# Ledger of designs, part 69: designed miniproteins, single chains, continued (3)

Each design is a single chain, and the fold is of that chain. pLDDT is the mean over its residues in the fold that is shown.

## One batch from the design tools (miniprotein)

Design m10376
Fold by ESMFold2-Fast:
Structure m10376 (fold): chain A 98 residues (1-98)
Amino acid sequence: MKNIKSIEIHDDYYELTFEDGEKVKLYKPGKIPYGKIAKSEKTDDAGIVLDENYVLVIKKEGDKYRYKLIDRKTQKVVYEGEADSIEEAVKKAKEALA
């Protein structure tokens, strides 16, 4: 399991950098209701704020989606996997927290 190296907070987006150098941008749509998917304007990457403690980061790799569930307080990846859709990634992440 890979840990987050840093999270940079910008006015319009979060930029997440992992210890292996992977970067993901999550754009802020203003008030995001918990459970609403936000997509990057510049990539097929997506993210969702699940609750006060967790963010789900989703990256499109070919025909599959890799996802990482991140603890917002520790900035560590607590769960990761692959899914065939963004919606399946969200479902699997929510099931991992139940």
Scores: mean pLDDT 67

Design m10377
Fold by ESMFold2-Fast:
Structure m10377 (fold): chain A 76 residues (1-76)
Amino acid sequence: MDVALAAEYLEPLVRSGKMTEAQRDEVLAMVAAGVPTGELAGRLASMGLIPVEKVPQLIAQPDPVAVVKALVEILE
């Protein structure tokens, strides 16, 4: 998994206070482990980072790095 690319996508969210460093580290660990997109999307919703209505949109992404990119677009 391209964890470095996911980290670059998440950095602006940490800087803006939209995401904590602990939440970023957990998401990057999930990306590194190659978890299913549904598992990552559900965890992001449980963290309060996305509304539940956006979960199907994130599940539809091809891989966890694409889920992270879509998260950044939603929160921009």
Scores: mean pLDDT 82

Design m10378
Fold by ESMFold2-Fast:
Structure m10378 (fold): chain A 73 residues (1-73)
Amino acid sequence: MIYEKISELLQKYENRKPDPEVLKKAIEEAFKLNPEAVARQLRELSEQYKKEGKPELAEAYRDVAEEIERRLK
């Protein structure tokens, strides 16, 4: 699945805040696909990681989803 590439980019900074360049790359990949669908899936993954006790990953996935949604306005 194409969304797997975005998830792999975000996983690179496990349990810590992402490098800004990694965030930019993830956003660029989302806009090459369906950014609305990507943002939705990233929000769902954020909630899943929060339930799994990985709040740093959850925050990163949420931040990328919110930035994608902000740019779609």
Scores: mean pLDDT 72

Design m10379
Fold by ESMFold2-Fast:
Structure m10379 (fold): chain A 65 residues (1-65)
Amino acid sequence: SVKEGLLTAAYFAKRAPTPEDRAFAVNYALLQAGAPRELADQGAVIALNTSPEEAAKILEELAKK
């Protein structure tokens, strides 16, 4: 589900070693979960431009909706 994809994306946002690796992992996890491309791309932008901890928090909060 998209909700599980967001939680998986949050996990990788906190753990992947570079911003580029985090962005790629977040985008890929969301696309595999069936998320729209727009949401997957937004997740990648969050991972690139935000701290790992804050990016994970944003993705986890999106999963609660």
Scores: mean pLDDT 83

Design m10380
Fold by ESMFold2-Fast:
Structure m10380 (fold): chain A 68 residues (1-68)
Amino acid sequence: MSYADIVIRIASKEFGLSESDLRRVLARIRRERLSLEEAAALLQKEFGLSPRDARGLAAGLLTAVRED
């Protein structure tokens, strides 16, 4: 199981988001090479997360992109 799978599973449970939606966002971060700030803004827009929660999740997803 990849680091991305762990982050997605935890975030899905923590924020009540679907794993498929999280995988779609992760794929977009990879494709568009989004920064931490851009990824956090996308998560706020897509899922209505607070700035703090969006930055935390964005950091986890960016780490998953680098590790995988």
Scores: mean pLDDT 83

Design m10381
Fold by ESMFold2-Fast:
Structure m10381 (fold): chain A 63 residues (1-63)
Amino acid sequence: ARDAAVEEERERIEKAREYAKKNGKLTPQLEEDFELREKMLELARQGKDDEAVELIRNKAKEI
């Protein structure tokens, strides 16, 4: 269940990256954002959901 949910979310991130690439909008800043999202998924996979949520909240404040 958890691993399947993580894989599904990773596919969504890959689709978003592909979309940005096709539209010529894959900037270094956007690539860093995708890398951050992948790190958050790894934390969630390890059961560190609170840390993953904290990263999302911190990212929202920076935007």
Scores: mean pLDDT 73

Design m10382
Fold by ESMFold2-Fast:
Structure m10382 (fold): chain A 72 residues (1-72)
Amino acid sequence: AAALLAEAKALAKKAGELLKKAKEEPDPAKAAGLRIRAIGEALEAVLLGERAGVLDEALKAIRDAGVPLERV
């Protein structure tokens, strides 16, 4: 459980970093690719959090990273 939660938090942080890069990217195709990757990392974090029984903590980590998953 602890290892899966740590991995979920790492994926949430990575998703936030990718989303920030997408906002700074002037090429719309590259920006779209970064947003898709950010969503993928966030969804993987959600799945790991659910499997670990800590979905609420995984969702909090995604929110804290600045990824608006609920609005995707």
Scores: mean pLDDT 77

Design m10383
Fold by ESMFold2-Fast:
Structure m10383 (fold): chain A 76 residues (1-76)
Amino acid sequence: MQVVIVLDDSVDIDKVLEVAKKFSKTAKKVGDNAVVFDLPEEKLEEFLKELEKAFPEFRIFHGYLGDDLVVFIRKK
């Protein structure tokens, strides 16, 4: 599936990209506020847990838009 992570300006996009690259070779930055990559469905829970560990002071929301997963990382 395709994952799109959308970030607030306070979130370090390079740190998000580093986490995404652990799970996908396709991970790339899109502008200053998004990271996009392909993720096997079986790795979804592991990815979300790793993301929460990397950003414990931020709120992480996620939902599906069709077959794509959209993740938001925002200030608490």
Scores: mean pLDDT 82

Design m10384
Fold by ESMFold2-Fast:
Structure m10384 (fold): chain A 97 residues (1-97)
Amino acid sequence: AAEDRIYALVSEALRAADEEARRRADAMAASPGGAADVADAMVGLLEAARSVADPEAAAILDAMIAAIRAAVADGRLADTAARMRAAAEAVLAALEA
């Protein structure tokens, strides 16, 4: 039950980020505010997942949230997206075990 909720929230955050990033790739390069809005939405979903996560999943979600916040500050959102995908895959793999 908790694993299903975490899976759904993490999957939704990644899906929303991928769709928005693709749709707005060029616009985000010209409008940094768009990247911040996507990051805020993803952080909200990840924080919701963290609230019901076990300690191992919570640690990975905390790392993802920190990475998003750092990337917005540094303008490195694309690098953070790759790191978030890797972290989310690790969370999903742990939940499937």
Scores: mean pLDDT 65

Design m10385
Fold by ESMFold2-Fast:
Structure m10385 (fold): chain A 78 residues (1-78)
Amino acid sequence: EHRRLGEELLKQGKELEKQGDYRGAGRKYAQAGAHYLQAGDLRGAAESFRLASEQYRKAGDDALADEAQAASDWLLRR
């Protein structure tokens, strides 16, 4: 269930990104990362948080971008 929810949230994030809603896309990618974490998919979570960071950066929200990037980096060190 969590892996499927993560996949749906990634899809929603991509649609928002195409619409130029970078803050919305970042939120969906971060939510996807949380669901992949619950599923034990550390690589899926890391990728999702990396995508969230990129979108928050485009939205001008450096604090959220830094937080998402830190989460991704931490997961990849495992």
Scores: mean pLDDT 86

Design m10386
Fold by ESMFold2-Fast:
Structure m10386 (fold): chain A 95 residues (1-95)
Amino acid sequence: AAKTVEITVTLGGAMADLEAARAFGAAVGEAVRSTAAALAGDRVVVRVELPPEAVALPLESVEAVLDALRAAARATGEAEVVVDEAGLAAVRAAA
């Protein structure tokens, strides 16, 4: 049975350093892989939300999380990453 499961990831708070961002991205990436494995044959969508406070995050930290999530999605073959493009544009403009 084809079913879509959505995982919402909100970027904000204390990801001010790249190491913390990489650790967060790795942890969420593991959750995506585990969810895809448990839901074999179902579609997984990872929705990344960037609230207004995300403009305070370093761009490299945001990109590190997005890269980790996209890598996890590619590894599963069953997951898609959807990013808040307006929020991402605001972070890029603030960088």
Scores: mean pLDDT 76

Design m10387
Fold by ESMFold2-Fast:
Structure m10387 (fold): chain A 85 residues (1-85)
Amino acid sequence: TEAVLEFRAPTEELARRLAQLLLDAAKTLGVEAEVEIDGTRVTVRFRHPDLAVMQEAVRLALAIARELGVEVVRAEISEDKIVLP
């Protein structure tokens, strides 16, 4: 499972802070994370085989953005490698 989230921060400093908090959150949840920063735009890719863990990571990321006053531009989850029971 992969999730892509895109954010627009009011400042570059806040964009960098958001990126660090998202990486820390992903590490805590055991989710693989890649972050790209382009000025005030932050793009995050999360990867994890468990959809429930991915949904929790996305929820936490959105909560962090809300607390920081950062705009959520996009949030998408793709189920590319689910082992069906």
Scores: mean pLDDT 80

Design m10388
Fold by ESMFold2-Fast:
Structure m10388 (fold): chain A 83 residues (1-83)
Amino acid sequence: EKEKKEQEQKEREHLYELIKWAREQINADPSILDPAKQEAVLNAIVEEIRKKLKNQTNIESYTEEIRLLMEDIINDIQASLAA
């Protein structure tokens, strides 16, 4: 019980940190000036992470992999919005 709660708390903290980082990257991109588009991109990233985390039991081991995945997703969405 205690170990499971500690794991869930760590996963929640890592997710919040990744979302915060993603928001900073989106806000720094001049191609996405519309706040509605920024929120849409952020929501898409959050949903994709949520889907991946639903099947993962060790988020700490995937933190770097998740960051790289988020970077790829942001780049793909930005390219799609610019088109």
Scores: mean pLDDT 62

Design m10389
Fold by ESMFold2-Fast:
Structure m10389 (fold): chain A 65 residues (1-65)
Amino acid sequence: SNLKEEILQVAREKGLSEEDIAKLEKILDTMTDEQKQNLLDILRQMSVEEAKKLIDALEEYLKKK
């Protein structure tokens, strides 16, 4: 998906670690296009520290299904 690639690019440009990028990629595979668009909009406005905390929270949420 174009949205997935754009989100991963934004995350890399923010300076997120390779571990956080790998978590994000797995999270994106579980998301709808609408959810991906919302995440992209939020990530663009966040600091790298805020983005890392969001990714960690989403990973934990998705592990619970």
Scores: mean pLDDT 82

Design m10390
Fold by ESMFold2-Fast:
Structure m10390 (fold): chain A 69 residues (1-69)
Amino acid sequence: SGDIQGTYRVSDEDFDKIVDAGKESVQKASEIASEVLGKDNVEVSNVFPVRTDFIIVNVDGKPYRLVAK
């Protein structure tokens, strides 16, 4: 099972940057999320091409919610 371990909160600007990058490339979104969170091994699992209130990121293989606030 993939029980969510917690929630990371980022600015609205950083959240939008990650989501917009993820519409084109999950790899680009993962690179930006790693930079924003200051973590080396962040992987964005999915982003939707429409409005989203959160995305799922894996940090060191553990799933977390990423939200704008």
Scores: mean pLDDT 75

Design m10391
Fold by ESMFold2-Fast:
Structure m10391 (fold): chain A 70 residues (1-70)
Amino acid sequence: STKKTVVDTAVEAAKRRLEAGTPPEEVAEMVSNAVASVGGDGKKTYEEVLPLLEKGDLEGVREAMEKEVE
């Protein structure tokens, strides 16, 4: 599904960006925009994923995105 593809792509991009030294805030903005692109709440997603990205918890980021996009 489009939602699954968006989540999978965003999680893989988040992993690569964090490994490259991209600040968690910029990665959270990308993840937020990805969720908004499929009709989810981008602001809520940003607030939920930022602390997870700071910890490197990509499984948590995936779960937060999937919950928001259903």
Scores: mean pLDDT 86

Design m10392
Fold by ESMFold2-Fast:
Order: C-alpha cells, then structure tokens, then sequence
Structure m10392 (fold): chain A 89 residues (1-89)
C-alpha cells in the first residue's frame, strides 16, 4: 500500500502540466490531462489551492465546449462551478 501525499509544489507542477495538455487538441492529450487530474485529486492535500484551480479550469473548458454545442444551460452550470472553485483557491 503506497500512499504518498503530493506536496503543494508538486501539485502546482502537475496543475501546469495538466493545463498544457488540456489546451492541446487530440484524444491522447485529453487522456493525459485526465490522468494528471486523477493523480492531483487522489494524492493532493485536501483543499489544495492548485487542485482547486485545476478543477476550475476543467469546468471552464466544459462550459466552453457546451456553448459550442449549443447547450447553454450546461454551459452556465459549468461556468458557475468554475467560478466557485476559483473563489475557493
């Protein structure tokens, strides 16, 4: 059993890597970004500000995708969640 909590500095580096992959087009980049998000979520300290910023960025991207698909209700919901996580960070 290997529980190794990630330091805030490591969480910041993983956040920056996640955001770079999230911005890149393609399924491989998305899979990598999701993997990094899971790692941050699982091993980061509770209420880590970098984890909260990663969640905010993810919801912001989901909001934009929903708007592009014409789903304005989902877009507004994701944008609200993004703001809530950004304010907590």
Amino acid sequence: MEFKPISEEEAKRLEEEFLRYLAAPGSKSVAKAVGLMIELSTFSPKDNPYLLRVKSALFRDNSEIARQRGDEESAERYEQLSREYEEKA
Scores: mean pLDDT 67

Design m10393
Fold by ESMFold2-Fast:
Structure m10393 (fold): chain A 78 residues (1-78)
Amino acid sequence: SAEELKKDLEEAKKNIEEAKERMVELAVNNPSNTVENLEKQKELLKKIEPDIPEELHPILEALLEALEEAIKKLKEKE
């Protein structure tokens, strides 16, 4: 039912927020990731944002925030 889908989406949103913190840690600890690479990924995601379905915007926003946090942390490690 629609109510079951709504509950699943709310749980997914919570999981996305928790996963966002883990994504930052993984991105910072991956030696293949550079500030330049992450900035290019962020720029590409921003370019496609208008074409992303509304239902996926929370995922896109979480990914963009994770990339931004990882970029900041990597800049501090240099």
Scores: mean pLDDT 76

Design m10394
Fold by ESMFold2-Fast:
Structure m10394 (fold): chain A 107 residues (1-107)
Amino acid sequence: SREDKINEKRQELVREAIRRVIEQPLTDEEVLAWLKEKYEELSKEFTPEEVGRLLADVALAIYYTQTGDLKEAIEKTRELLDKLDLPETVRRSAYEKIDEYEKAIEN
């Protein structure tokens, strides 16, 4: 199904992100460059809304692995997404996904 395809890609991307960070911590510029690459790759197969959600999941996985603090990881992810020149639909979906994570930790 479409949902299964999205979940499989999300798991693949999150595993790649965690592995990369464990091998060598990433600077904000390196995270930005890698997310831009993934945006271009994912846009070939997924809708703008799906791409936004996947990029948010990946960025959060990177920062959470590096910080060990979910609130700090959320803040860093928002700041990084602001620096990406993303189409409005992609950006909105990414922020909606991050808002879902933030609500989960505040309740």
Scores: mean pLDDT 87

Design m10395
Fold by ESMFold2-Fast:
Structure m10395 (fold): chain A 75 residues (1-75)
Amino acid sequence: ARAALAERLRALAAAAETSREARLELAVLMAEWAAANEAKASPEAVERLRADREALVAELRAEGAPEAVIEAVAA
């Protein structure tokens, strides 16, 4: 799940550099992911989701994603 999500988000982040629609899709996906998964999670699961998000942010930075995209994922 984490690897598949990271791959999907990296694909959207790459598209967001050339497409406003892809940037909006990425922002919506991250907002929905945070609300749906973190709000329903136990404290331990919340910590795991937070760590997975931080790892994804690090991967996006390493691949040169725009700061606006990184901020959307980190928020």
Scores: mean pLDDT 63

Design m10396
Fold by ESMFold2-Fast:
Structure m10396 (fold): chain A 87 residues (1-87)
Amino acid sequence: SKREELLKKIKELDEEMDRLVERDAQTTDINEQIDIGVEMLKLAVDRTITKQELIKIELEEEGKNSKKDFIERQKEYVKKMKEEAEK
């Protein structure tokens, strides 16, 4: 599912961030530290976008379930009212 794909992507991004943190800790070269910093910022942005997409899916699923339940209850209510009006 799209949700499973997004969760997998977040995990992969978190693993890549951990590798960048380890690389930063091991280097004393200022130019390499700057490059790692830029990569970390790009990764943080991608993670934020991916997490926002995941939240959107969760909200859409909650909204869809609530709307379906409401429509089904309304249909049952209308059917019951029609049956009582015929008495």
Scores: mean pLDDT 81

Design m10397
Fold by ESMFold2-Fast:
Structure m10397 (fold): chain A 63 residues (1-63)
Amino acid sequence: SSMDEKIKKLALERTKALVRRIGLETELSMPHLNTPEEQKKAQEEKEELERKVRELDKEIEEL
């Protein structure tokens, strides 16, 4: 059904966001290898991905 397809699409987007977040967490765990600006950018991207996951979770729950 179209609803099942929508759930699968949202779940895939959520998984992609989580995978990217893990990569950013790895970058943030090694601050000595990055500039302060790169650390700030990585932190901001991580926070945006965390917000995206919460929004996707809400969309899935509302289906």
Scores: mean pLDDT 83

Design m10398
Fold by ESMFold2-Fast:
Structure m10398 (fold): chain A 70 residues (1-70)
Amino acid sequence: MIPSDEEARALLRAAPPEDRLALAKQLGLLWMKHAPEETREAARYTAEQLLEIGDELDRGLAEGRLPPPR
């Protein structure tokens, strides 16, 4: 089953911060691979958004721009 946009965002919000980067990349790849032909453009766009979130988290960690742990 391919998560909808709302389901994927809900999963990402619920994920522990340490898993969020990996989950975002995995969801993006899953949508790209398994999206129906008629939704390919929307799936690609959403996958790119999730990958961008993952990349920004990775960059923030590397650059120390993320907020301190609670």
Scores: mean pLDDT 57

Design m10399
Fold by ESMFold2-Fast:
Structure m10399 (fold): chain A 90 residues (1-90)
Amino acid sequence: SELGEKIERLLRTGSIEEKILAAALGLISTTAPEELHPLIEEAVEYIEAKDYEKAIEVLRELREKLRALGDTASAALLDKIIKDLEELLK
């Protein structure tokens, strides 16, 4: 998939922190409904572009949608991802 290709690219070319974020988003994509895949793809694109502020905005939206669906495990993983991205902005 195009999402899978973008995640794989970030896993190969990103910083160690970005590789960890890509792996976590890849895991979330295996369980998230297809309708949420565009938000995951958008987050990966912003991370690749080093636009961490926009990545955080998209990931917060994804987290709330997953939480509303009862996917508390993916929401908790996104809480950690968001925190890690916020640290990269400091």
Scores: mean pLDDT 85

Design m10400
Fold by ESMFold2-Fast:
Structure m10400 (fold): chain A 95 residues (1-95)
Amino acid sequence: MDKFLAKVEAILASKSPEQAVEDIVGDVAMRIRMATAEAKKQSPEEQKKLLDDMKALVDAVVELVRRRLPGQEALIEKFRESLDDQVKIAEYELS
C-alpha cells in the first residue's frame, strides 16, 4: 500500500487537481479490476480478504486526496463516489 500511496502523492504534486483525480481513479480502478480477476480464482475466504483490501485501499487513497486538496470538497466527493462504484461492481461480481 505505501508504495502506491507514494505514487498517488506524486500524481497530486505534478498535475492539476482535476487531472490528478482522473489519473488516480484510473490507477485505482485498474488495481481493483486486477484484484477482482485474481479473487475469482480463490476460495470464498480469500475473496473476502481481497475485497476488504480493496476497501482499505480506497479509504486510504480518499483520505490522502482530502489532505492534499483542501477546499476541493465537490471534486473529492465525486472522486470518492467513483471509487465506491468500482468497489460495488467488484462486490457484485464476487457475490
Scores: mean pLDDT 83

Design m10401
Fold by ESMFold2-Fast:
Structure m10401 (fold): chain A 117 residues (1-117)
Amino acid sequence: PVVDGDELFRELAKEKKKVLVGSDDPEILEAIRKYLESLGVEVVGEARNGKETVELALKYKPDVVLLDYDLPGMTGLEAIRALKEAGLDDTKVIVLTREPTPERVAEAMAAGADAVV
């Protein structure tokens, strides 16, 4: 399902949840980090690709992973599957996309994503 990012991120801040962000775009990483930190959300790490996202999630065991749909190399969908296969049952995976089309939402949810923003 597509969720309101502002509402979701305010809930994460209220609960002092730890967030890992995965994006290839350094401008997106900086913008997301600044936004989340402005809400009081703790960003425990930043990943530049799907493989690094999985590695940092295993290391930090965040409450939430925010994944850009369009990650290089290991795609966002592949990263979602790898996170679920790794047994991170308490970690929620939320996909970030500029175009939450029904197709992208369906693919992300089928891969194991908990929400799309």
Scores: mean pLDDT 76

Design m10402
Fold by ESMFold2-Fast:
Structure m10402 (fold): chain A 110 residues (1-110)
Amino acid sequence: SKLEELIKKGKELEDEIRANHSPERLAVLDAEATLLAYQIIKKNLSDEEILKRLEEFAKQRGLSEDELAYLAYLVNKKIEEFKKMTPEQFTAEVLRAIGVLLDAELERRR
């Protein structure tokens, strides 16, 4: 599927993206991937609906095609990790992601 191709591209780009982005920007992308994965699981979205949501998110945030591919890879990785987590680990990861995004928003307002 187009989503599977995008995930594969994102995995191949991981080292390049990590080298060319700040730790702060990478932490924000990771946190956004956690919350996107949470919404995908909560709403039981199809691959086509996941792809549309990721493309809309990328457009709203001004992400490059490579950043969109990396985000798709991170989201897929988070979905797989969530299946292996305890309820406590899952809750802690979602709350951690919310905290990262709130801190980033506060910095933009200062």
Scores: mean pLDDT 88

Design m10403
Fold by ESMFold2-Fast:
Structure m10403 (fold): chain A 70 residues (1-70)
Amino acid sequence: SIIDKVRELLAKYGLTPEQVVRLARLAREGKTPEQIAEETGVPKDEIEELLREAGSPEQLADAIVEAFSL
């Protein structure tokens, strides 16, 4: 699922709670994968893949919140 992919990515890159909140906000605002990568340190290609799998910026933002709230 997209939630599992997000959870794996958060763990892989060791994102802090502050960085996760920033990632969700940038996704919800419809920032480009390049801008999200620059602000969070997650590679652009990983952000692009998550956006494709989620289907929309809003769905990606929701998945990030769900993945982190556990």
Scores: mean pLDDT 82

Design m10404
Fold by ESMFold2-Fast:
Structure m10404 (fold): chain A 82 residues (1-82)
Amino acid sequence: GPVLAEARRAVSEGFARLTPEQREKILKEAVKAANEAAKKGSDYEAMATAFRALSDYLEKLGLPQAAEAVRRAADYFEELAK
């Protein structure tokens, strides 16, 4: 949906400002979270938690727009978990 599309765009633009090492670290954690969620059968709470952690990390890296878009994606998954 539009929220996930915006999060993807903001993360893509933010990634262009990161070092290759930072990108690899973030992608590795995202893949790990996705694999764990898949094993549990669409654990939306786990996805919401992973995206909130990603948002906090992006904010610490000085990417507030990417952090905000990813936080909205976390909120979306949190609503699906209810």
Scores: mean pLDDT 70

Design m10405
Fold by ESMFold2-Fast:
Structure m10405 (fold): chain A 95 residues (1-95)
Amino acid sequence: SPLDQLVERLRSLIDELDKLLSDPNAKPFDVMKVLEEIKELARELSRRLRELGWTEEADRIDYLLRRIDQSSGPFRFSMMLGLVDEVRRVVDRLS
């Protein structure tokens, strides 16, 4: 299903992010590229969750996305990691 493909892609990106964050040679731009892709797919995930009646989870993701859009620098990075944690919890529940 489209949701299954989205969940698989998000799981793959989260695994890639975990590898980058554990790699002392990882470039900051590579980390940010993966985070930005997770952010955009999280917008689609939120819409799909709302269609399934997972309104609480969708509302939490939407809240984090709004905070990211309103933030800059280290604060934005921290909010993006918070989004990854929320997405991780949701995809684990869908699998």
Scores: mean pLDDT 90

Design m10406
Fold by ESMFold2-Fast:
Structure m10406 (fold): chain A 78 residues (1-78)
Amino acid sequence: MKKIRVTLPDGSVKEFDSIDKALVFLLNYLVDELGFSVEKAIGIVLRILGDLIDNGYNSEEAERLLNEALAEAAKEVA
């Protein structure tokens, strides 16, 4: 079973055993740590869910999409 690894803007790494846990973490991180509105954070998570559904809902694609979304979000608040 492959764990999903998410690299935070500070260089720390979080590991998740499910896609659902990783998505919930991303939503909370966007709102609580990066200061995004709940509406904007939900929009980002829904975009990732759409891409995951199109790609067969797998952990490798989830890891890639989560890391890309977090890097893009961090760039928006810099």
Scores: mean pLDDT 81

Design m10407
Fold by ESMFold2-Fast:
Structure m10407 (fold): chain A 86 residues (1-86)
Amino acid sequence: DLAERQEEALRELLREAGYEEVTPEMREAFERALELAGRGAELVRAGRPLEEVVKIVEEIIRLAEEAGLEKLAEKIREELEEYLKE
């Protein structure tokens, strides 16, 4: 069941980020983030410039912030900045 697998993945992600409750807005943002992540993976497979992949990650961060997932958005932003330093 796709919905069940998405719910489990979302709960695990939120647990690691320190959230205790899952809201409808968080679920919607997670579904949109999965779609964007798929597009990002396709860009990587196609050998597209790093800048195009970064734009997808920035969009995911924006969606997380809009859904009230500020701690998760900050963690993703820090991870991206650390990756770009390497």
Scores: mean pLDDT 74

Design m10408
Fold by ESMFold2-Fast:
Structure m10408 (fold): chain A 77 residues (1-77)
Amino acid sequence: MAPQTRSFSESEIIDGKEKKGEATLTTTSDKVILEIKSNLSKEEVEKLKKALEEQGFTITEYKEKGEEAYIVAEKDL
């Protein structure tokens, strides 16, 4: 399994609860980086992007791998 050493927990941005999938939050001195990899529909991706933008995040990466979506969002502190 891929090691996750720089994560606080799965993000409440998805559903506010334990969710099947991967969410990694990395904090630096001047930036917060959120990486989400999950089986998300188009509508779920749009809702997630909107929620992230409301929290001050900028979507920097979006990729689809088959039925999985990979999203990277960044926020300057």
Scores: mean pLDDT 65

Design m10409
Fold by ESMFold2-Fast:
Structure m10409 (fold): chain A 92 residues (1-92)
Amino acid sequence: DIEKLVKALTAAITLLRALSEGLPPEVIEEARKLVEKYTGVRPESREEALQLILRLSNEISDKTDLDTHSELLQQAREEADKRLEELRKKFE
């Protein structure tokens, strides 16, 4: 299911960015819960989040053509940016 993979990828990118920017623990925890909701896994580190992103991206690539894959990756990044901004505002 491509839609489920894109949602999972969006969540994983959100977590990676929260970890990489050193955001408050509350923001990181909410992002981690989102990853667990869509993937059943709970990355504890930046390295684990990155490996999950690579795995999900490869699964999307295997199921779609190159143009669709590029569009879905861009969509996931844009949605991740939006979700991260919403989490930042929630925990101000």
Scores: mean pLDDT 84

